# Designed miniproteins, single chains, continued (3): the designs that were tried, part 46

Each design is a single chain, and the fold is of that chain. pLDDT is the mean over its residues in the fold that is shown.

## One batch from the design tools (miniprotein)

Design m9679
Fold by ESMFold2-Fast:
Structure m9679 (fold): chain A 72 residues (1-72)
Amino acid sequence: MKEALELMKEAEKLYESLSEEQKKLVEERMRPVEERLRAEGQRAIAAGDLERARELMIEGVRKVYEIVKEVA
């Protein structure tokens, strides 16, 4: 999780520097990603697959970083 934690901190710094318009773009672009990850996450938890749930969390962090960096 070291890499995901590092990406999360970078994403947070970038997001804080964004304008309100850019923040809305990030939220809009993240919406389909959040919907997919939520559905898969719920499925993994229901199956007791904590490893998969962790992988989905890391994927979410990477996607936030990518989108924030693209918008910035």
Scores: mean pLDDT 80

Design m9680
Fold by ESMFold2-Fast:
Structure m9680 (fold): chain A 92 residues (1-92)
Amino acid sequence: SQALVDDLIDYLKQIADKGAKIKVEVEGDTVTITISGLSVTEQVALVLKLIGFELDGLEVEVKIEGDTLTITIGGLTPEEAQRLANELNAVS
């Protein structure tokens, strides 16, 4: 859903504005987002928000490795994937 992708972009931009570092990679219909620099409280809030996006129908997988979160978003149109990457790269 375009609305879900827009909501996710807005949320991740807010996280970047708080000093988190975001790296984005695109492969076809899949976007991989790597986030570092979040506090434990911010990591928990992000994971809970992502669970909400998954329940609403976005294909989201989250992996936590130390101080780094890796978010994989699948099932996007190529246009949605590129838009997500372009918007997040503008604030990275």
Scores: mean pLDDT 82

Design m9681
Fold by ESMFold2-Fast:
Structure m9681 (fold): chain A 70 residues (1-70)
Amino acid sequence: MVAELEEGREEMVRLLEGAPAEVRERVEELLRKAVEYAALAEETGDEEAKRKALEAAGEAQRLAAEALAA
């Protein structure tokens, strides 16, 4: 999970290279939070942390898609 999120983060940052800095910063922040929650979930088995990781990753994907569609 963490490895997949990190790989996705790198791809998304590359795709957003031309996006406004404000959008890039928000997406990077959400992906960073997703990785942090995923790492916590892997270490502790906390299902709430896993849920938060997926929610943050999904939010980042939605924002990136909206920015790329604009």
Scores: mean pLDDT 76

Design m9682
Fold by ESMFold2-Fast:
Structure m9682 (fold): chain A 72 residues (1-72)
Amino acid sequence: MAEKLRDPEVQAKLEEVLKEFVEKYEPDLLYVFDLKGSKLAASISGVMLRMTTTLSDEELAELVAKLREALA
């Protein structure tokens, strides 16, 4: 999976999916996508942790499914 994450097309799709869910459920966290480098990476980890507590089991499963689709 790490090798696919280095593909800029895959990275763009993953960020688009995550940004869509953040916009819908946690819009105050959208500023994270304006960050760069290690700050963006660390902040995305925090966003994912927030999403696991905010989203229902079915909503989290939908997020995971869309992220897997972007990786495929």
Scores: mean pLDDT 71

Design m9683
Fold by ESMFold2-Fast:
Structure m9683 (fold): chain A 69 residues (1-69)
Amino acid sequence: SEELKEKAERTYEAAKEAIENGDLVTARFGLKELEELAEQARKNGDPELAEWIRQKIKEVEELIKEKGL
């Protein structure tokens, strides 16, 4: 759970950096990885972590839209 949360935090930060750099390809890979991590959290019986990761996915999607990527 803790290691999964740390991985999700790192993936989220990397996705934000990619968006700031205009790197949509890297940002989309980050979104896919976050989706997989959210599913892992759900399967591990950690719905709070899964919901937190889903919120980060929404934030990344909104940032992509704001940048016009």
Scores: mean pLDDT 85

Design m9684
Fold by ESMFold2-Fast:
Structure m9684 (fold): chain A 65 residues (1-65)
Amino acid sequence: TQLALIEEALELAAEASRAAKAGDYETAIRLYQEALRLAQEAGQTSLAEEIRRAIDRVREKLAAS
């Protein structure tokens, strides 16, 4: 269901956030990309935009490391 896709996207985004805080930027990007896919599939435009911004931020940190 759409709700199940949203719940999974939020769980993956939370895992990605924890990976990023631990300095595992590559894992964070992978998890955020999967969360973005599910958010897009669920038609959640605002959530998808938030996840895209998170991916950009983590990519900047990876490039700077």
Scores: mean pLDDT 89

Design m9685
Fold by ESMFold2-Fast:
Structure m9685 (fold): chain A 62 residues (1-62)
Amino acid sequence: ADAHLAAGRAALAAGKPEEALAHFEKAVALAPDDDAILGAAAVAARRAGKPELAAEYLAKLA
C-alpha cells in the first residue's frame, strides 16, 4: 500500500493523473478503508476525467 501511495502522489505531482490513479487503485485494493488513500484516489480520478469514479471513492468516506 505505502509504495503505491507514494508512487501515486509522485505521478500526481508530475501532472500524470492517469498514472497516479493506477497507483492509487492498487493502494485502495490493499487498504480499502484507508481514508488518506481513498481521498487521494478520488483526487486522481477527478483530474483524470473520471468524476463518477471519484464520487465512488468519496462515498466510501461517508
Scores: mean pLDDT 78

Design m9686
Fold by ESMFold2-Fast:
Structure m9686 (fold): chain A 72 residues (1-72)
Amino acid sequence: ELEELAELLAEKLGLSREMARAVVENARAEGASPEQIKEAIERAAEEAKKKGIKDPKLRAVLFMNEALRLTA
């Protein structure tokens, strides 16, 4: 389940497998459901495209911001 979300995040945002796994685990620790994580991936991908963000580390931050927004 979470491994599949980490793979999806890595593919959609161009993150390494290790980075994607770490940020998915962090989102889960903050209380995000699998559905919220998937939504955060889609929102982060759209935001990265809109702002032209190519840096994987900044893309990971976008994902975490969207995940935290959904758990607030």
Scores: mean pLDDT 82

Design m9687
Fold by ESMFold2-Fast:
Structure m9687 (fold): chain A 79 residues (1-79)
Amino acid sequence: PSEEELDAEVRLALLEIQLAIEKMVFPKATDEEIPELIANLQRLIEEAKRLGEEYPSLKEDVEALIKEAQEMIDELKAR
């Protein structure tokens, strides 16, 4: 693969790792930690949207990641 394709795959992998870290924090988040966790997830969604726009081939993976992050935000807001 080209360096550009490798960069795109690495960026996606880093977003997936970040989401995995947020998922580990999610069930133990205190009320005081919720605003920061929501902010982190919103930042993740924005970065994922940009990646999907730059690399349409990753759009399906990006949309799945955005959906999962948004579901976590919705659950946090319901607490």
Scores: mean pLDDT 82

Design m9688
Fold by ESMFold2-Fast:
Structure m9688 (fold): chain A 63 residues (1-63)
Amino acid sequence: MDHDIRATLATIQGVIAEKAGDFEAAARYYREAADHYEQSGDTVLAEEWRRKAEEAERKAREA
């Protein structure tokens, strides 16, 4: 319920950060989204957003 809404908001914030080139912020928001999906019991979406966080973190290191 609340975790699903918070996960969606974190996802939006992460996408905005990534489009702005702030991959460090994007990684933080994607991890936050994954944590909220995990707490809501949606392990599939939690794993997807963990992968996106790892990709954003890698891009931050490449910059």
Scores: mean pLDDT 81

Design m9689
Fold by ESMFold2-Fast:
Structure m9689 (fold): chain A 95 residues (1-95)
Amino acid sequence: SRRERIRQAAREGIEELERVLAEHPDMPDSVREALRKAIEILRRIVENPDLTEEEVRQAFAELLKLFGEHFSEMPDEVREAVLRIVARLQAALAA
């Protein structure tokens, strides 16, 4: 249940990031690269059949660092999407 909730939050995060990338082609290249790396991190969560709590925790820490480093450069709609993704993953991890 918890593992599946985390994977579902990660799947929703990938979908939202892909949508934002498509809707904001003029975003800074640094932000676009960060969002693509974030998608790769989230895919590791979704695609790992043997996903451990430690792996989820490390992936989440990588994601927070990546988003934090580029947050000031993000358009408002991108920031909103990132905050929603973080909140949903955090809620799934806390449950």
Scores: mean pLDDT 86

Design m9690
Fold by ESMFold2-Fast:
Structure m9690 (fold): chain A 95 residues (1-95)
Amino acid sequence: MKKRIELAKELLRSLAEEARFDGDTEVAEQIEKLIEKGDYESAADLALQWEKERRDQIVKEAENETDPEKLRELSIRYTAEGIRIAAVEIARDLI
């Protein structure tokens, strides 16, 4: 249904804007270009890979961190990545 595709596009665009806000403009532009081409599956796959790589990097940073303040910051970022991964999975189900 057209409404499902439009919601998937909005979720993927939101993820691209979050990547842009975090300084990852190249990834954001690649996701946006795939959406423009109607390649929603590839856009979702790229977004999922990007968010999982960010989550993995947070885990690696946490392994050697002993500062409670920095650990709290990493925990917040880890949770945010989990929410973004869930958003990509919803977008995939709507496509």
Scores: mean pLDDT 83

Design m9691
Fold by ESMFold2-Fast:
Structure m9691 (fold): chain A 66 residues (1-66)
Amino acid sequence: GRVPAAEELSDEQLERVAREAGVSPAKAAAVLDLIARQGLSQREAAELLGVSQEQVSRVVRAAQAL
């Protein structure tokens, strides 16, 4: 499915995504922006944010399940 940008999520949805992925809401928003708005791969987003690809994958999957 399509990855939503952070601005498409309510604060409650973003907090849910962050909680499910085990990251802060700010980090979840950054992941979604890099992938959905800037077209980066999950690996590229992980490298830019200094996080694991597994954390990025969890954010994407949680956001797609909204």
Scores: mean pLDDT 84

Design m9692
Fold by ESMFold2-Fast:
Structure m9692 (fold): chain A 57 residues (1-57)
Amino acid sequence: SALYLDVAMHDLNLSREQLEEALAMIRAGASAREIGERLGLSDRNAANLKAVLETYG
């Protein structure tokens, strides 16, 4: 849902483009660490984002 994505963007200060990139990375099998490195997130925030996006997707 859009609301679910908007919450993730707000909490992590991500743009829509960054969120879409994270989704594409997850679909390609990227680790939470790789997502964190690409988006400038801590390991914890990257792991939380991956879990949220895997639940949503």
Scores: mean pLDDT 76

Design m9693
Fold by ESMFold2-Fast:
Structure m9693 (fold): chain A 71 residues (1-71)
Amino acid sequence: MLLSDEAIEVVRKTAQRMLAAADAGDLDAVEKAYQEGLKEIDSLPISPEEKELAKRALRLVYQLAVDRLAA
């Protein structure tokens, strides 16, 4: 299961936003970026299976960002 270029780009941009917000210590910005990323993935003309894979990638980055804020 591989992500399309459009899905990869959404995941990449959202991951950058979440990690930048985490580095700034801004949990609200991390959560907002995560929610906006999920919404963008749902709007893509890709398979439900590919959407699930992209969302799982975002969830892993979200968990990393939140964990770094909690440390």
Scores: mean pLDDT 83

Design m9695
Fold by ESMFold2-Fast:
Structure m9695 (fold): chain A 69 residues (1-69)
Amino acid sequence: NAANQSLQEGVRAALAGDLDKAAEHFGNALKAGLPESAVRVVLQHLVDQGRITPEQAEEILKKALELAK
């Protein structure tokens, strides 16, 4: 579905270091009905893996939530 596709694209963008694109894709996932908690869990997993910093995760989430309005 569109939410899961956008979530996967957001993860790929974050792993590639494109945090702006990651925020756009996670914002699209939220608009498509994905709960904020699911985006938070995914971003926390990336932080736990050492793939992004906690600060980057918070910036991605804030921007995604603004884009999802």
Scores: mean pLDDT 86

Design m9696
Fold by ESMFold2-Fast:
Structure m9696 (fold): chain A 67 residues (1-67)
Amino acid sequence: AMTEEQANEFFKMMQEAMEAIGKGDTEKAREILEKMREFIDSLNISPALKERLLGELERLEEMVKKV
């Protein structure tokens, strides 16, 4: 399971990525998505939770492609 601090950091990164996507800043969005992937890889979490987090990341990556 994620700690409260880890969950808050992930939500903060998601918000920043969505804001960048909304502004059409695809370079900044890609940088945040890469940081999010590294963050997920650093977490000692269950495979099920990791799959969920990677699914959210993939959804954001698809949004960037449509900008």
Scores: mean pLDDT 80

Design m9697
Fold by ESMFold2-Fast:
Structure m9697 (fold): chain A 66 residues (1-66)
Amino acid sequence: AMEKEIADGIAYALVNEGAKVSKEEDGKYTITVEDPATGKRYTFTADKEKIDAGEKPEVEVKVEPL
């Protein structure tokens, strides 16, 4: 819930900040963030069309252990 909302915000900010860090794949931006402090890998997938339009995207978040 709250955690997902925060993750959505992070994904949006990261995509806006660094096209160089995110990949454009099939009309989506995908970014992977590894957090060694918690031992987790977060993969965020967001709709490129919404981000390019300046709208908050719907973000798919995948969390897995490192």
Scores: mean pLDDT 64

Design m9698
Fold by ESMFold2-Fast:
Structure m9698 (fold): chain A 72 residues (1-72)
Amino acid sequence: MPTLLQLIEEAVGRPLDPAAFAARFRAATTAALDAGASHEEAVRQGALETARAYGLSEEEAQAVVDRYFASQ
């Protein structure tokens, strides 16, 4: 199964630091949980924010996140 990291790397066209990626994704997911999102909503919002932070458009980020969750 492709990881969220692999899907974002493919979309941005460059390799990413896995540790920096994991820290950013965790921070975004935690922020969503603190804002009152459910666990499932928080992971989805965290994935979208992480994809956007790496330079993807709203449409590109949504496509990557939808593909990631379809593969789970």
Scores: mean pLDDT 82

Design m9699
Fold by ESMFold2-Fast:
Structure m9699 (fold): chain A 57 residues (1-57)
Amino acid sequence: LIEEFKKRIEENPNDVDAYYELAAFSEDPEEQIKYFEKALELDPNDEVAKKWLEVLK
């Protein structure tokens, strides 16, 4: 499951939805933060990613 989303990112590094899915299926809060940070790098105005980062850290 997670491997499929990682493959999507390899094929399209701008796939913000794949980063959200990786964060959702990650069991490690540090991994979740990393993926949401990547989503914000791609879209700095992403309110959803900002909200999740505020909750996680």
Scores: mean pLDDT 75

Design m9700
Fold by ESMFold2-Fast:
Structure m9700 (fold): chain A 66 residues (1-66)
Amino acid sequence: MEQLVQEAVEAYIAYKEAEAAGDLEGQKAALERAIAALEEILKLFPDSESVKEALEKLKERLEALK
């Protein structure tokens, strides 16, 4: 669990850094990492509405960058 949360946090930080730098490819890569980590967390806590909402928002952001 702790490792998945850490991965999601690190991916989100990388996303914000890439966004500040104007690095579109870095933003996509970081969002994909965050989505993967949140999907694993959701498998462990399927009733977490906050995780479901966060996952939906990140997927929307990733789609907007394609």
Scores: mean pLDDT 79

Design m9701
Fold by ESMFold2-Fast:
Structure m9701 (fold): chain A 109 residues (1-109)
Amino acid sequence: MQTVSISLDVSGLTPEQVRELVRALLEAAKAAGAKDIGINLTVPEDDPRADEFEAAVREVAKEFGALYNVTRTAGPRRINIGVTSDDPERIAAAMKAAAEAAGVPYTVN
C-alpha cells in the first residue's frame, strides 16, 4: 500500500461548503479503494470562525472513521487529506476529480 495526499485551499469556503467538499473527497476516495484516511485542518490563529470549521471537519471525519487533526498557524485555511491504497493513482484521480467538480484549488502529492 502507498499513501496519496491532497491539499486544498478552502479560504473562500463556508463551514458547510468545507463539510460538503470533505465528504465528497472521502466518498470518492472510498469508492476508489481507500483504506486508512487521515484529515488535517489548518486554520489561521486569528480566524473568528475557526471553531465552526473544526466542528464541520470533525463531524465528517467521525462519519468516515478518519483520523483528524487541527493545526493553527499564520497561514491560510487548508484541508489536507492522506489516504492509503493498493492503487494510489486511482485514488489521486478520484480526489482530483472531486476537487475540480467543487472548483477548489488543490495540489496532489
Scores: mean pLDDT 84

Design m9703
Fold by ESMFold2-Fast:
Structure m9703 (fold): chain A 72 residues (1-72)
Amino acid sequence: MKFLVETEEPVDPGKATLAIKAAVGESARVTVLDDKHIEVELETDDPEAAKERIKRAVEGLGVKVKSVTELE
């Protein structure tokens, strides 16, 4: 499934990609749309846990996360 991450502040694309993959696994597909919008695609049976892990990974970079939205 896909998740859209929206940040309140610009994030470094490389650091965001590494942090997210470290949190949810290297098989996750991370697509940086712009410095405030990141799409994450992964296989999970627990979308809420995946959202929380993604949010914490990005927040760990010192950036405020506005939302993490599940996409169909």
Scores: mean pLDDT 83

Design m9704
Fold by ESMFold2-Fast:
Structure m9704 (fold): chain A 57 residues (1-57)
Amino acid sequence: MEEEKKRIVEKAKELAKKYGPTHALQFAIEEAKKLGFSRREINEIVLALLPVIKESL
């Protein structure tokens, strides 16, 4: 689970560089939902991506 979260975050960071932070967020949320993560865990992933979003704005 922890490894899966890290993988999602890393992939989302890469996507943010190519397609922007909105695309990265959509990808991360969708992948987390597909893997059966709880709303709490999805929120943790989103929070981990907030610095990346801030840097991209």
Scores: mean pLDDT 77

Design m9705
Fold by ESMFold2-Fast:
Structure m9705 (fold): chain A 58 residues (1-58)
Amino acid sequence: MKFAPLPEDASELDRKIRELNEKISELLKQLPTDPEKARAEMQKLAEEINKLVDEAAK
């Protein structure tokens, strides 16, 4: 896994971003097997991440 471990007291936002990034990494590994589905799932995750970034930037 490419991501550094989160502290045990990480914020809710940090935990959610971590989960989304891990899902993206999983989908990237699935891309050669089911590329169209993986692409659609990554698109949804990217939109979710953008929403979280927008919330943090308020």
Scores: mean pLDDT 70

Design m9706
Fold by ESMFold2-Fast:
Structure m9706 (fold): chain A 67 residues (1-67)
Amino acid sequence: MEELTELLIKAAESAEKDVGVGISLVRAVVGIAKAAGVPEEVIKEALKRAAEESKVEEVRKLLEELA
């Protein structure tokens, strides 16, 4: 769980330099977690925590929608 949250936070931080890259990285991390069989509740909680740390509105909205 903690590793997934950290990856999502780093993906969201990438949006501070390039919003499109940040969005793509968030979607990729979520897709990989789902493919790896990470429970939905774990993914949802990691997305919520990453949204709280996000400074970019577009990425924060994406994280909130995916949670």
Scores: mean pLDDT 81

Design m9708
Fold by ESMFold2-Fast:
Structure m9708 (fold): chain A 86 residues (1-86)
Amino acid sequence: MKLVLVYRNLSPTQLTGEALRAIGLGLDGYEVKIEISGDTLTITIGNLTPEQVQEYLEHARRLAERGAEVKITRDGDTVTIEVTFP
């Protein structure tokens, strides 16, 4: 499966933390693309299992419980999670 994570309205600290986490996934052998535009971070991860995608969905749900706006879209084998921080 392919996962697209879009984080919007990030503080500089949040952007750095999420970007470093994404770099760590690339170092662990995942197919990762990272794009930064202002306070928006887009992370594309290829070749995830359904169980790994489910872990990201649960993390996004926890972010929503903490006040973030979360939109989840599925198109075939691609899951897109859009998170806008308060």
Scores: mean pLDDT 82

Design m9709
Fold by ESMFold2-Fast:
Structure m9709 (fold): chain A 61 residues (1-61)
Amino acid sequence: SIAEKAAKELDLSPEVIQKLKELFERYTKEEILKMTVDELAEKLGVSPEIAKRIKEIIKKE
């Protein structure tokens, strides 16, 4: 899954992985990609830098 790929590449905590999986249950991939980096960072509890890298991984899939 995209969440597992991001977890492996970015060494995400289990809490962040769970939040990312929940995000994909609530929103489509397209909707997540339309979110700002800051909005995604707030929803996942990560830095804007990590949120930007997560968005790049989602876009590649």
Scores: mean pLDDT 81

Design m9710
Fold by ESMFold2-Fast:
Structure m9710 (fold): chain A 68 residues (1-68)
Amino acid sequence: SRMDQQNALLEQIDAQATAQIKAGVPKEEVLAAAKKQIDAAPFLTPEEKEIFITGLTTQIDQEVAKAA
């Protein structure tokens, strides 16, 4: 289903973002890469993309705080 595709994409992006932050990649680069993946997803509406980007920004901020 679309929901399964959405969940799979978010899990993949979360895993990649966590790994990149632990590797010392700047938060801005990690966020930009995640946004590109979300924007490229053909199964997401513009509204869903906005929600996911907002959620990922918060998640990335939390991972950066944990890595510090």
Scores: mean pLDDT 79

Design m9711
Fold by ESMFold2-Fast:
Structure m9711 (fold): chain A 80 residues (1-80)
Amino acid sequence: MFLTKEELLRIADYLGLSDEVKKLLEQLFEEMEKASPRAKILAEADLGVLIIQRVLNPDLSDETIKKQLEEIIKRVKELS
């Protein structure tokens, strides 16, 4: 991952994301450390898109972000 876990959590704080979302981001980071290079690249791309979507649409709900993060985590596990 280009960002460290600490940097990613600071971005989450800046975007006003919930503690539940931050917990999922920590879980995603841990799964990515164990993942294949292919799975890591795809997860980083998906996460980047999700962050951009939240920046462009502040009304994007915490629940929607949680569901998207859960899907990214699932894909990382399946591709690892």
Scores: mean pLDDT 80

Design m9712
Fold by ESMFold2-Fast:
Structure m9712 (fold): chain A 97 residues (1-97)
Amino acid sequence: MDELEAEVRKAADDFVKAIEAGDTQAANDSAIRLAKAVEELMLAAGMDPREAAIKSTAIRLLGVAAISAPTPEERQNAADGVKALVDDAIAEARARA
């Protein structure tokens, strides 16, 4: 895998682990890093900067929802949503490369 895709996957794994551990600070830090890594991957793949910004913003918002969720079930559902958006971003980047 290229270095940008590897960074996105690492940031996503770090985020999921932080959510599972209940580490709010680590989850917030990894969500910020993940959104940035996804935007960089999309831009490198030749995606429209506006579209890349919209998708990275969606990942950030869903990450915040996971961190602030009142129940473990809602927290896991939001984290699964982040994972799905990340997988879609990687698939789009690969299709454009």
Scores: mean pLDDT 82

Design m9713
Fold by ESMFold2-Fast:
Structure m9713 (fold): chain A 68 residues (1-68)
Amino acid sequence: SLVEEALKLAEEALELAKKGEVEEAQRLLDRSDRLGTLAVIQGASEEEVKELSELMKKAKEEIEKQLK
């Protein structure tokens, strides 16, 4: 599933961000965003999209925290 792949990438991005690997975290987060967009086009549920959006937001916040 595209949404499952996007979730995995977002989760990995969050863990990389926590380790200070912000450039790699951002690369995975960008890939997750592209797959998430494709998942919406392919008919992913609103609940799946919301779960992905919340995880991606958490990863973005961690990347921002590491850059401060």
Scores: mean pLDDT 85

Design m9714
Fold by ESMFold2-Fast:
Structure m9714 (fold): chain A 107 residues (1-107)
Amino acid sequence: SEIEKYEKEIEKDPNNAEAYRNLGVSLFEQKKYEEAIEYYKKAIELDPNYAAAWYNLGLVLLAQKKFQEGLDYLLKALEIEQKHEPIPPEVLEELRELGDSLHPLRR
């Protein structure tokens, strides 16, 4: 599975923020929200300017109905994206699909 792939990437490079974020996404898709949060936070610790990881943290908190906390992290992701490097289009597509899974009628 994707989880095994990302765990191996982390073993190869423990500072790979992208691998931690990707592991979090796989856990989010399995509705393992607490575990996903742990890995998103690890990605942010390794790269505080990783806007996609801040966005993922916001989405998982919204999934847990922690709306104020979720909104705060989404705003942080937007701030980082505006001041630093934009989120790549392929990652934006992933984030949209993840968001749509929480609110299918939002389309």
Scores: mean pLDDT 82

Design m9715
Fold by ESMFold2-Fast:
Structure m9715 (fold): chain A 94 residues (1-94)
Amino acid sequence: MRYRVDIDVTLKEGATFEEVQRAIVEAAHKAAEQTGVRLTGLRVEKIGENEVRVTLDVEAPSREQAEAFAKLLEELLKSHPVIKDAKATVEELP
C-alpha cells in the first residue's frame, strides 16, 4: 500500500534550513528502518522563516505501519535540538 506523510516542522530560533533538512532526512531513514516502511519520495520545502513542510511518499504493508512510521518520525524530530515542534498526517494514496 502507498501512503503520503505530510509533516509541518517548526524550527527553533537560530536553526538553519540546511541543519533542519539534514535532521529530517536522517530521522526519516531511521524511522523507515525501525518500522519496516520503504521511502519512495522525500521533499523538504521552506514555507516560512521558521517553518518547513516535509512530504514523504512511503510503501507500507498496512496503514498501521505507515502511522507508526509517522509517529516515530514526529517523535524523533521533536527530540532534535534544532526543532521546536513537528506534526504529521498520513493519507492513503490511490
Scores: mean pLDDT 84

